# Ledger of designs, part 103: designed miniproteins, single chains, continued (2)

Each design is a single chain, and the fold is of that chain. pLDDT is the mean over its residues in the fold that is shown.

## One batch from the design tools (miniprotein)

Design m7807
Fold by ESMFold2-Fast:
Structure m7807 (fold): chain A 50 residues (1-50)
Amino acid sequence: SENIEKMKKKLEELAKKYGFKSIDDLVEHLTKNDDPELREEIKKIYEEYK
């Protein structure tokens, strides 16, 4: 649970850095756009908090 909360905070920070309002907006962007650099950034966050 603690790792999930930390991961969510990092994802929110990443979303804001890319100009998104929320994680949900970031996820919606990724469902419609092939953005490999952004996907790799998200992967790194998940791997840190597995």
Scores: mean pLDDT 81

Design m7808
Fold by ESMFold2-Fast:
Structure m7808 (fold): chain A 57 residues (1-57)
Amino acid sequence: DEVEEKIAELERLIAHNREVLAQETDPVVKRVIQHELALLEERLRYVRETGEIPELP
């Protein structure tokens, strides 16, 4: 199922970004990672709620 594969992909990306954020010391880089995490978490929510894969840039 493409939707289940996309959910797994997004969960892996979120886990990776959380790990990077935990080790990052630069406040500018932390802000960028936090922004990326917010976008990934919103995409995960969208896929889970709609069963559709959004167009990603």
Scores: mean pLDDT 81

Design m7809
Fold by ESMFold2-Fast:
Structure m7809 (fold): chain A 63 residues (1-63)
Amino acid sequence: GEAAARAAERAGAAAGSPAGAAVGTWQNMLDGSSSEEAGRRAAVAAARAPTAEEAIKANRDAA
C-alpha cells in the first residue's frame, strides 16, 4: 500500500534513489510476500540501485 511505498521512498532518499526504492517495494508487494518484510527487503535493495530500472531488477533478484 501507500504507507509501504512512502517508507521505501524515504529509505531510497537516504541512499539517493527515492523513485527506485518506491518501485522496488511496489514490485515486491505484487510478488505476494508478506508486505512488511517484503517492503523492507525491496526498499533496501532498491535504495542501493542508482536507477528505477536497476531497482526493479534488484528487487526481482532479491525475491
Scores: mean pLDDT 56

Design m7810
Fold by ESMFold2-Fast:
Structure m7810 (fold): chain A 59 residues (1-59)
Amino acid sequence: AIKDFAVAYALSKGKSQEFAEQVADEVVAIVEASGAKPNDDLIKAVIENIIDQEEVKEK
């Protein structure tokens, strides 16, 4: 499912399990709100955007 894929992708980027689960929940909400058909490219793009936003907060 979308959530499982999002968690796996976030973990592959070196993120923690907790962060991966938070990202997965946010991705699911964004995809559902957009009405777009979920696909791997969209899910990856959303995850990378969330990671970039967290990197800015750490600096």
Scores: mean pLDDT 75

Design m7811
Fold by ESMFold2-Fast:
Structure m7811 (fold): chain A 73 residues (1-73)
Amino acid sequence: SMEEIEKLKKEAEERLNKIFAEIKRAMLQGKPFVDSKLGETVTRDTSPADLEKFYAKVRELIEQELEEKIKKG
């Protein structure tokens, strides 16, 4: 149980890092990044403050998914 929880936490952190890398890549390429679960889009025209808010929302979403997986296991 404890080992399974640690594995889920590691997988969640790896997923978060991958999403952040994808967002940064999209910004660098001038492409929009769309998150269908949040219903939000960020682009090169998104302010740094709004981009930070978007990162915070992505973190919250992944944390919620992690909590649900822990409850189901």
Scores: mean pLDDT 80

Design m7812
Fold by ESMFold2-Fast:
Structure m7812 (fold): chain A 59 residues (1-59)
Amino acid sequence: MSEEEFQKLIDGMNKKAAEEYRKKAEELRKQGDQSDPETRAILDKKAEEYEKKADEVLK
């Protein structure tokens, strides 16, 4: 396998991980919408952390 082919595989895995993190963030935001303001703030912060992890994986 060429170095380019290997890099494409790694990029593919990272994209899948980013997608999973973003799905978790979306679920947390949905849960927050159904919660009290204090719980919503905590869930929104957690969702933001998952979104940041998704961005980090793609770097």
Scores: mean pLDDT 80

Design m7813
Fold by ESMFold2-Fast:
Structure m7813 (fold): chain A 56 residues (1-56)
Amino acid sequence: MAARALEAAGFSREAAEAAARAALKSGVPDQKLTEAALAAKDVEEAGRNVVRAIAS
């Protein structure tokens, strides 16, 4: 479901899928990635939140 949340936050399908795959490789759960994306008000903030979640 994380890819759908990223698309809702303004990501393209390709960017959303890439971020979801990166999160899976890093062991970040879908719930955490979804919350990071949906907490944002715009796509730039969503991108920062997602990168921070994956980099942890």
Scores: mean pLDDT 73

Design m7814
Fold by ESMFold2-Fast:
Parts: sequence; C-alpha cells; structure tokens
Structure m7814 (fold): chain A 69 residues (1-69)
Amino acid sequence: MELPTDAEIKEAMGLIYLGIGNVLEKKGRYKEAADAYEKAAQLFEEAGNHDLSREAREKAIEARKKYEE
C-alpha cells in the first residue's frame, strides 16, 4: 500500500474544511464559515477537483454575504 498522494491528501483536507464551514454556517458563524470554505476551495483546486472547488467557493461567497448584514 502506497502512502496517499499530495492530491489525495489535499482533497481529503478540502472535504474536512467543507464540513467545518457547513457546521459554522449552521451555527451563524458566517465569517469563520467563509474562511473554511475558501480553504476548502483552494485545497480542491490544488487537488485538481474543479467541481468541488467551485462549490466551496460559491458557499464562501454566500457565507460572506450573510455576515455583511
């Protein structure tokens, strides 16, 4: 068994940050949720998963709109 590739590790970390962002958003911590979603988007981009990167980026934008209220 080989160790996970850098891309596989980044995708897994992206999923973790996506989950953290979702929990923070449900708790009304929109600024922290946006930060977590932006980290997830960067990790997915580096992993080559452009669809998840786009989804995470869109979630970050929506979270940012909510804390600007």
Scores: mean pLDDT 82

Design m7816
Fold by ESMFold2-Fast:
Structure m7816 (fold): chain A 97 residues (1-97)
Amino acid sequence: SLEEIIEKIKEIIESTPGLEDAKAELSEDKRTIIATATAKDTTVADLYAAQKKIMEIEGVAGVSVLVDGKLASSDLSAKIPAGTKVTFTVYLEDEAV
């Protein structure tokens, strides 16, 4: 169900090192979930690990990650500045509703 997908997304973000204040909201058309968190002590590698875990959820078609509204660095060791907003845009498969 959509509620289970939202809960799993929040759990993945909450279990990611250095991410706080996990929130996830369903779009009005029920086709995307927008999840946000605040970086405290995290790296680009941690964000990509979270992205991969979210993509493994049944009903998820794709995931994009933005750091302060921009694409994440290709440097996996790069630290995300504390207080930065991280946004996961999760695209749902039709069967997820």
Scores: mean pLDDT 81

Design m7817
Fold by ESMFold2-Fast:
Structure m7817 (fold): chain A 62 residues (1-62)
Amino acid sequence: MKRVAVVAAADEERAQEAAKLAREDGADEVLVLIGASKEEAMEIMRELREQGIITTGVYIPA
């Protein structure tokens, strides 16, 4: 079963750091959303969970 982390951040540097930590915590895939809103990230997570994918989310505001 796939584990996916969704990382939403205002900039690429913060997104990359969060993505690295998510992979170290056992995420099989990481989706990086730069400039996306928290609401957009949550919607993507909802769709993944509806497909039976284990999803974690990280939102880093500007």
Scores: mean pLDDT 77

Design m7818
Fold by ESMFold2-Fast:
Structure m7818 (fold): chain A 76 residues (1-76)
Amino acid sequence: MLEELKKELEEEVYKELSEILNSDEVVSQEELLKRVEELIERIKRRLLEKFPELSEEEATELAQEIVTKAIAKLVK
């Protein structure tokens, strides 16, 4: 179900971003933004693979929403 996948992807993004922020690797703001863009593209691809009935526009909007929600949880 789409809602279940959205929840799973949000948790995966949250975990990856948390690991990046808590790593001993020094990450610049530019590198972090690039990682966010890569995450959006990856999530979009996963959505299209599981739900090929979605348009590219719909998948892009959903991927951006998922990544944005994960970032909001990190800042909260």
Scores: mean pLDDT 78

Design m7819
Fold by ESMFold2-Fast:
Structure m7819 (fold): chain A 70 residues (1-70)
Amino acid sequence: SMAAQAFRDARELGELFEEALAAIEAGDLATARALLERARELLERSVLSEAAKAAFGALLDALERGLEAA
């Protein structure tokens, strides 16, 4: 179902964000960048609502800018 797929997409995004934050804390910026790239690709093809996509997209943009400043 669409609801089940949206739940899976949201959970996978959450896992990628958690791993990216852990990589940032460890100073592994290359791994963090790769994880954020995977998160962006998943977000773009996800079945999440437009509001959820906008919220996750804003978080992705903020984390990517943080990495460029590091």
Scores: mean pLDDT 85

Design m7820
Fold by ESMFold2-Fast:
Structure m7820 (fold): chain A 96 residues (1-96)
Amino acid sequence: MSPEEQRELGRRGLELAKSEDPEKQVEGGELAKEAARSPDPEAARLGGLAALEAAESEDEEAQRAGLEAGLAAARSPDLEAGALGGAAAARAEANL
């Protein structure tokens, strides 16, 4: 994937994670994990944001997806993505 495609993946993940539909929130968390693994800082930050949104879901499956994505973002070399990932992981653990 190009950096632009990785950023679009992160934006899509964030949009889905913000949805009121638990199934879409799970999909958002899965896309967040892929974006968070990106070497592109913007895509990784979008992945971290989407992970945090999924972690704040009322759905346990979405919270677990947010945890996995948050842990992926926390491993990013980008400090902002790492901070967002750490916050997402902490939120998911508090909700699980």
Scores: mean pLDDT 86

Design m7822
Fold by ESMFold2-Fast:
Structure m7822 (fold): chain A 118 residues (1-118)
Amino acid sequence: GELRAEVRGIADEKEKRAVTEARAEGASERASRTAAESAARGTVGVAEALGGEVLRLEVRAGPGFGEGVGEALGATPKAARLGAEVGVGMGALAAAAMGLSEEGGKLGGVDGVVEVKR
């Protein structure tokens, strides 16, 4: 129960931040809403991976991986804290960013390989 509440809190915070940043750049209300929805989805994906059974991973990434990780970390620093509290660490956060790139589409032609051991 508590993990889902924390995930919701992180998603809501990232959504508010995305709306604020988009409006500061003079974006339309429609663009601000789209940015907020994308940010919230990314936050949930990162938090779910941090709570997963990831014991070991090796990450190899191509162009765009750093943008995906930066977006996930920059908008959701609380996800890293949540990972520490669950005991999964930065490795799982990197795997989550790779998963978001694969499932949410490519960010600038991101090519990556993730090997997970359970």
Scores: mean pLDDT 42

Design m7823
Fold by ESMFold2-Fast:
Structure m7823 (fold): chain A 89 residues (1-89)
Amino acid sequence: SDKIDEATELLQLGSVYFKEKDYEKAIEYYEKALSLVETAEGYYLLGQAYFKLEDYEKAIEYYEKALKLDPENEEAKKNLEKAKEKLKE
C-alpha cells in the first residue's frame, strides 16, 4: 500500500540522520513512519536512537514494543539487555 511505501521511505530517511549522528532528527522521522504503519523495525530503530541519546528508559520501552510485534528478533533482545545494563550503572 502507499502508506507502507511512505513509512519505508521515512524509516530510510531517519536512518540517514542516524548515520550522521543526528539522533533527534532520526527519532522525528521514525515516529512519522510509525504513525503511518506500526512495525517492529520502526520501534527497534527508535530504541537504537534513544540508546544513542543515552535515554535508556525510552530505549527499553521501544525495544520491548519491537519484541511484542516480533518476539524472535535477536538484535532487539541483545540491545534490550544492553540498555538494561546501562540503567544499572
Scores: mean pLDDT 90

Design m7824
Fold by ESMFold2-Fast:
Structure m7824 (fold): chain A 60 residues (1-60)
Amino acid sequence: DDFLKKLEEIAKKLGITYEQLVREILEKNPDLKIETGLTPREAAELASRLGIPLDRVVPK
Protein backbone atom coordinates (compact mmCIF):
# COMPACT_ATOMS: atom_id res chain seq x y z
CA ASP A 1 0.00 0.00 0.00
CA ASP A 2 1.72 3.17 -1.28
CA PHE A 3 -0.09 5.17 1.37
CA LEU A 4 1.60 3.35 4.27
CA LYS A 5 5.02 3.72 2.64
CA LYS A 6 4.44 7.48 2.37
CA LEU A 7 3.53 7.67 6.07
CA GLU A 8 6.78 5.88 7.00
CA GLU A 9 8.81 8.33 4.89
CA ILE A 10 7.10 11.31 6.54
CA ALA A 11 7.78 9.85 10.00
CA LYS A 12 11.46 9.35 9.15
CA LYS A 13 11.77 12.90 7.81
CA LEU A 14 10.23 14.30 11.02
CA GLY A 15 12.39 12.04 13.24
CA ILE A 16 9.39 10.52 15.00
CA THR A 17 7.93 7.02 15.15
CA TYR A 18 5.24 5.86 12.73
CA GLU A 19 2.83 5.36 15.68
CA GLN A 20 3.49 8.90 16.93
CA LEU A 21 2.90 10.33 13.44
CA VAL A 22 -0.48 8.58 13.17
CA ARG A 23 -1.49 9.79 16.64
CA GLU A 24 -0.47 13.38 15.85
CA ILE A 25 -2.41 13.29 12.56
CA LEU A 26 -5.51 12.33 14.58
CA GLU A 27 -5.00 15.12 17.14
CA LYS A 28 -3.00 17.94 15.49
CA ASN A 29 -4.00 17.62 11.86
CA PRO A 30 -3.64 21.21 10.55
CA ASP A 31 -0.26 21.70 12.24
CA LEU A 32 1.03 18.29 11.17
CA LYS A 33 -0.05 18.94 7.55
CA ILE A 34 1.98 22.18 7.49
CA GLU A 35 5.00 20.53 9.17
CA THR A 36 4.99 17.48 6.86
CA GLY A 37 4.44 19.54 3.71
CA LEU A 38 1.42 17.48 2.68
CA THR A 39 -0.69 18.93 -0.11
CA PRO A 40 -4.44 19.46 0.56
CA ARG A 41 -5.19 16.43 -1.63
CA GLU A 42 -2.69 14.19 0.18
CA ALA A 43 -4.00 15.37 3.55
CA ALA A 44 -7.59 14.66 2.45
CA GLU A 45 -6.65 11.10 1.40
CA LEU A 46 -4.85 10.58 4.70
CA ALA A 47 -7.83 11.89 6.70
CA SER A 48 -10.27 9.70 4.74
CA ARG A 49 -8.23 6.53 5.34
CA LEU A 50 -7.74 7.29 9.06
CA GLY A 51 -11.37 8.34 9.61
CA ILE A 52 -10.52 11.97 10.40
CA PRO A 53 -13.08 14.63 9.39
CA LEU A 54 -11.79 16.52 6.33
CA ASP A 55 -12.32 19.89 8.03
CA ARG A 56 -9.50 19.03 10.46
CA VAL A 57 -6.96 18.19 7.73
CA VAL A 58 -8.14 20.37 4.83
CA PRO A 59 -9.97 23.42 6.23
CA LYS A 60 -13.03 24.50 4.27
Scores: mean pLDDT 55

Design m7825
Fold by ESMFold2-Fast:
Structure m7825 (fold): chain A 97 residues (1-97)
Amino acid sequence: DLESKIEAFEKRIKENPEDAAAWLMLGNYYFLLGKYEEAIKYYKKALELTPEEDLALRSIALDNLALAYEKLGKFEEAKKYREEAQKLLEKARQLAK
């Protein structure tokens, strides 16, 4: 079932390569397969394609990057992305007043 979902989202990104949410979902499926390095590649692509104003999607991508790096034992990289996610969360709260 995960393999079928991966195939579906791979087709989606070929047709819509700027669909940040589709790249994020591919990362999630590879993460569930234990393929953390592949998940990181897709999460980074999702983050690259996400508008700066989409603080929610950017925060999710950064949190998922941090978790994937943690799974690989790369705790310094995990800390970096977690701190970036926290800064975006604080910015979102300030913009909400």
Scores: mean pLDDT 85

Design m7826
Fold by ESMFold2-Fast:
Structure m7826 (fold): chain A 89 residues (1-89)
Amino acid sequence: LEDDPEFQELVKKLYENIDDEEKLREVAREFIEKYGVDAARQLKESLEKLKEYYKLMANVLNSKVFKDMAERLEKAIRILDEEIAEAEA
């Protein structure tokens, strides 16, 4: 998955649209349609780890940029989780 150019492009779109909830939902749905719900759960786990890394960097460096990125990732994770739940229904 990580070496798939389409996967990399979807991850890039997620970051580029991190402040746009509707676009994040579209990207999450596209990801689920292409790779399935189990792959989306794995992506969520990877994003949770990245969020924890940014929280750590925010604390170590006293950096608002890393704190803001962690908060944006938390929002993206919630949106992805909601779309996973809808796809399972």
Scores: mean pLDDT 79

Design m7827
Fold by ESMFold2-Fast:
Structure m7827 (fold): chain A 89 residues (1-89)
Amino acid sequence: MEGAREAAEGARKAAEGALKSGPKGYRSASAAGASAAGAEFSAEVLKDQEGAARDARAAAEAAKRAGGEEAEKGAEEAEEGAEKAREEA
């Protein structure tokens, strides 16, 4: 459960960092935000560790496409949380 929450939080940070990348990153940042919301919903509402991990990884990938140090840091945290969530599942 802790891993799913860490994944969702990392995904949220990645999406926020991606939004700071400016207009060229907008589509990737939007995709990261949608996936981050999915990860949070899976972790907090559905209590679905596998779903949270999957959505967090999707958010990390989208955020990395947008670029930026904050997006990359959030993506790394999301990937670490997702791995932990899979181990706890």
Scores: mean pLDDT 77

Design m7828
Fold by ESMFold2-Fast:
Structure m7828 (fold): chain A 106 residues (1-106)
Amino acid sequence: MEELKEKAKELEEKIKEDPNNFELWLELGNVYYLLGELEKAKEYLEKAIELDPNNFRAWAALGLVYYELGELEKAIEYLRKAAALTDDPEARAALERHIARLEEEL
């Protein structure tokens, strides 16, 4: 918890120096997701997608945020987008397994 809060502050300082670095926004969004700050996680992950719309990790992370927010249909939609964008067969298989589990909840 404390380490995640320290990491968030570090990332926020780095973003001030390099606001167009999608990786910093993605990492900040992931940190806030782990902190349970879902609205902040969503905002930062949406910024990461704006900067790099082909980055499957940002789409996957947003899918998980929507799941935690109870937006099951959006979670599935965003995870499907992530699966379509990845060229890594292991990452795609993991995303497809997650999607299948969420579809059982629908």
Scores: mean pLDDT 87

Design m7829
Fold by ESMFold2-Fast:
Structure m7829 (fold): chain A 68 residues (1-68)
Amino acid sequence: MKSREEILESLEKLAEEYKESNPELAELIRKVAEEIRKNDLSEEELEKLENQILGAYLRAQEAAARAA
């Protein structure tokens, strides 16, 4: 319950952060969050998605830091 909400909140925060720098990533994150809310997803699936997004996030953050 709470872990699910925490994941959704983290995703929303990431989407906000990347709205300007990487709108494509932000849109993907929002789409995933919407799918989690609408579709039947298990807690295990949610954790897998979070790990996948975190991987992409780390790469994007490093690229942004280099550009800054």
Scores: mean pLDDT 70

Design m7830
Fold by ESMFold2-Fast:
Structure m7830 (fold): chain A 104 residues (1-104)
Amino acid sequence: DEELIEEYARRLLELIKEGASKSEIISEIVVYAVELYVRRKRREGRSLDDLNVPWSPEEQKALVEKVMKYVDEAIKAIEEGNEEEAIAKLKEAIELVLEALENG
């Protein structure tokens, strides 16, 4: 998963550099986190039949706000020429969503 998380973070870096909106970046982070979650559950032999994401609208908003903070920090790092810090922040954003999926 670590190698794939790094690959996803690098894809997000390129999207930011191409001028993608924050909403587009957040959507891609969620997609990548879901893909990682599905891969983990398949590897563990767990069924996806019982996959339920019972996040309330308030919980969803709080998660999006936290992800936005990491995206803002990544954008700032890119503007400062620090792509390594941007990748680290994007990895943290992906892992945050992935952890939220694991915990419901």
Scores: mean pLDDT 79

Design m7831
Fold by ESMFold2-Fast:
Structure m7831 (fold): chain A 61 residues (1-61)
Amino acid sequence: MADEMKGLLYYAMGSLFEKKGDLELAVEYYEKAAEYFERAGNEEAAREAREKAEEARKKLE
């Protein structure tokens, strides 16, 4: 499957865990999403995924 599809899947998982309040898992899945978007050459999506991971990390303190 295309790396961009994996990025979208992991981004959705990160969003789900963020809504559940499981910020540690949200960070993990957003970081995975960024990695796959970067591999796909989608710099914008990779940047957004990294920003989401950083926001979740800040909530963890």
Scores: mean pLDDT 83

Design m7832
Fold by ESMFold2-Fast:
Structure m7832 (fold): chain A 73 residues (1-73)
Amino acid sequence: AAEAVLARGRAGDPADVEPLIAALSDPDPEVRLAAAVALGLIGHPAAIEPLRAATSDPDPRVRVAAVHALERI
């Protein structure tokens, strides 16, 4: 119960992390930006390597979001 409540807030469910990691490779920079922000809010360590790749993204907003997300993990 407590773990499920935390997962909804910040801890992250593994089922939510996988689609968001895939979204970091989306051709739309708005989708990649949203995925980086969401992965930072979840804070799951599986997102560390995908977020590191996102720090080299061609869109500067995605790069900034990925750096902030990594600070939270």
Scores: mean pLDDT 72

Design m7833
Fold by ESMFold2-Fast:
Structure m7833 (fold): chain A 64 residues (1-64)
Amino acid sequence: AKEEQTRALLARYGEELAEILEAAGLSPEDARESAEATIRILVEQGWTEADIEAALAGARADVA
């Protein structure tokens, strides 16, 4: 189910995405909320784990 997939992806990537968003200038609280919302939206739009990994790699490169 999408909810199960969202939970698994949040557990695996949520903290990393929040760290990237914090580096981009968001507060820790806003970064965590944005990371959770982003993963939920991406799963609803049919993004795979590989798509999310690629997006995180791109975001990390933009911040570095």
Scores: mean pLDDT 77

Design m7834
Fold by ESMFold2-Fast:
Structure m7834 (fold): chain A 57 residues (1-57)
Amino acid sequence: HLKKGEEARRRGDLETAARHFKEASKTSKEAQKNYGEVLAELGRDEEARRVAAEVEA
């Protein structure tokens, strides 16, 4: 899912990227970080901050 999320993000398909990164975030901090970044790009800043805090924990 991480690779699929990165590909979707490069295409500008942020919603698809968020979905793939969310699935990968269950097993990868790298995917969790990417998920937070994509949420911020979507303007979902509050959710992005929560995800970023979880990565740093």
Scores: mean pLDDT 77

Design m7835
Fold by ESMFold2-Fast:
Structure m7835 (fold): chain A 55 residues (1-55)
Amino acid sequence: MTREEAVQELVEWVKKNYPADALVIVETDPEDPNVLKVTIERPDGSVETREYRIE
């Protein structure tokens, strides 16, 4: 799986499972380009951070 494919799948998953106005920030880990750090901010101000490994 490419990084671009993983980002697209992740964005689609978030759009399916979170409100349409939730903010999603995806960044590549500077130490490992196969690890994505995801920050999800809901409209109520709650923030979640997750890590996803691409393989």
Scores: mean pLDDT 74

Design m7836
Fold by ESMFold2-Fast:
Structure m7836 (fold): chain A 67 residues (1-67)
Amino acid sequence: SRELTKKAIEAALAGDMETARKLLREGVNIDPIETSEMLQEAAAKTGDPRLQELAREAYRLALEKVS
């Protein structure tokens, strides 16, 4: 869900990485490709290291789910 991924990004920017990872896992379970793409875009736009970490985790989880 786009809404879950947006909430994950907001949580990460607020410093709540636990909530961000929980929402990211929910997003990957619903739409692994969309969730990974949205997080990669947010990381690229902001350069924020927290979003870069989430983007890498989402990409790994998406590969595991679609492989």
Scores: mean pLDDT 83

Design m7837
Fold by ESMFold2-Fast:
Structure m7837 (fold): chain A 75 residues (1-75)
Amino acid sequence: SAAREAALREVDRHVAAAREALAAGDLDAAVEHLRRAAAVALEYLAATLSGAEREAALAAARAHVERLEAAIRAA
């Protein structure tokens, strides 16, 4: 759907900005961009899913962002 594509494009923009920040050695900016990407993803999932699926997807997305943040900090 157009809404899904728009959300994915916005997430991709934040991820690209995080990658640029990491290449520049700006770890704090990279983490902040990843947090913004997660927020867009979580908002999209909250709007499109319901009930137990919504809660499970939000929990999984949160865990994924935490894992990526930890990986960046370790790099």
Scores: mean pLDDT 83

Design m7839
Fold by ESMFold2-Fast:
Order: sequence, then C-alpha cells, then structure tokens
Structure m7839 (fold): chain A 63 residues (1-63)
Amino acid sequence: LYLPSDITRGQIAKMYGVDVNDVKLDIDYSSPPIPIGTTTLTYVDGSKANFPRGATLKTTVTV
C-alpha cells in the first residue's frame, strides 16, 4: 500500500522537467504512513506527465 520509495528526486525532476537540485520532497507522514494515492510517475521527457508543470503534488517527499 505504500510507494514512497518509488518517488525519488530524480523521478520528480523528470516529471516536472526541472533540475534535480531544485526538487524538495516533503513526506506527509501519518500513522500509518499515508499512501501516495496513486501518484503518477510518468516522466515529462516521455510527454506522458499527468501532473501539469507547476501543479502541487498531493504528497511531497522531503529528504
């Protein structure tokens, strides 16, 4: 039920077409950890990004 490890800085950077160093990942952590709710991991380089650039993620991951 949990996919936090599937969302990495690199994947988010590709999804939004931004530099990886500009990505901040905030984990919305509750007990138990909140499922990401089927966050779309399509890459912007593949033109299949389901999140428009500049859209807010439902959950962000902070490292």
Scores: mean pLDDT 43

Design m7840
Fold by ESMFold2-Fast:
Structure m7840 (fold): chain A 62 residues (1-62)
Amino acid sequence: SQEEADLTARYTREIARAVRRGDYETALRLLKEMIARLGGELDTDADPETLRRSLEGFAAGG
């Protein structure tokens, strides 16, 4: 749990940095890696615009 929290915090910080510099490709890749390491999966049925908006909202909170 603590290791998962630390991993999530690190990925969240890097995702936020990528989004802030406009690197949505890197941000999306990092998000997929984080979710995969936590045993989940990203909703790949979402269109690119919806995913970009989600990443922007995610970064705005972190």
Scores: mean pLDDT 71

Design m7841
Fold by ESMFold2-Fast:
Structure m7841 (fold): chain A 62 residues (1-62)
Amino acid sequence: ATAVLQELLARARKIIDEKTKDGEIPTVEVVEELRKWAEEHGPEIAAASRAHRQDAAATVAA
């Protein structure tokens, strides 16, 4: 179970709610923000894993 993914989804929902409270849904803006945010934070663990793996390899090599 990945708590980080739950946080990501919860926050995405919050962003939609915040943007929509004006009664107007900026569809393009909301979708773009959420997609960018998900891509930036969703693969956060993957990026961290990659960085950790690279760091370990560099330490052994150098």
Scores: mean pLDDT 60

Design m7842
Fold by ESMFold2-Fast:
Structure m7842 (fold): chain A 61 residues (1-61)
Amino acid sequence: MKKKEEELKKRLEEGIKNLDRKLTKEEVEAFIEQLKELGLSEEFIEYARKLLEEKLGEIKV
């Protein structure tokens, strides 16, 4: 990854780890869409999706 993307990756990791709740599928997709709008690399988008999916709660409760 480029240095700018590496810094964004670290911030993303911190933000996700600081979440006290599960993410919805819609929240994950919305975040990924924002990253794509920023023109980030395909590798970064894939990495971000994996991190967000760690917090994905599939239970609707």
Scores: mean pLDDT 71

Design m7843
Fold by ESMFold2-Fast:
Parts: sequence; C-alpha cells; structure tokens
Structure m7843 (fold): chain A 71 residues (1-71)
Amino acid sequence: MEEKREKAIELLRKAAEALEAGKVDEAREYVEEARALGVPELADAVTVAEAAVLAAQGKEEEARALLEAGA
C-alpha cells in the first residue's frame, strides 16, 4: 500500500509538471497510470488531476462533470 501511494504521488507530481510545461498528452498518461494504481486516499487528487488535463484539452464540460461527480 505505501509503495503504491508513493508511486501515485510521484505520478501526480509529474503530471502537474507536464501540465505546467504544456505537455498535456504526457500529463494525461501520468494521471491514467496514477488512477490505475487505485490508491483510495488519493482518489480525489487523481480526479482533480484528470479534470485539469481535460480542461487543458478544451474539454471543460467533461472536466466539470468529473469534479461535480466527486462532490
């Protein structure tokens, strides 16, 4: 569990760095990999990161729907 959590945190950090650099496709891959690890304590953080990637791709309605479903 701890190792998966640490890896998921690292992937989310890399996704944030990729988004900051404008590398939206790379950020999406990192978020998808973090999601696949299925760490419950990071589920909200992964959802927020997915929404950020969708917004960066111009899919603002899909991003909003994800955030609303997570509330």
Scores: mean pLDDT 80

Design m7844
Fold by ESMFold2-Fast:
Structure m7844 (fold): chain A 75 residues (1-75)
Amino acid sequence: DEVLERLKEYAEKKGKKVTISGLELQVLRMLREGKTLEEIARELGVSPETVQRILDELMEKLGVKSREELVELLK
């Protein structure tokens, strides 16, 4: 899984361990595809607020400052 491998490499480079759930991984894949929060929420059957919360937690966990930086990590 390319997204998971990139996240592992990033975490290893920063000297920390990061655990990514299956739901978080799905959110990251769709974000990399350029989908909006509403599109991701529809695909996963959750609210846009839930998607935003997941992204906020991932950004804090990975030490990135923006959604754009998060997408760059996944390229």
Scores: mean pLDDT 77

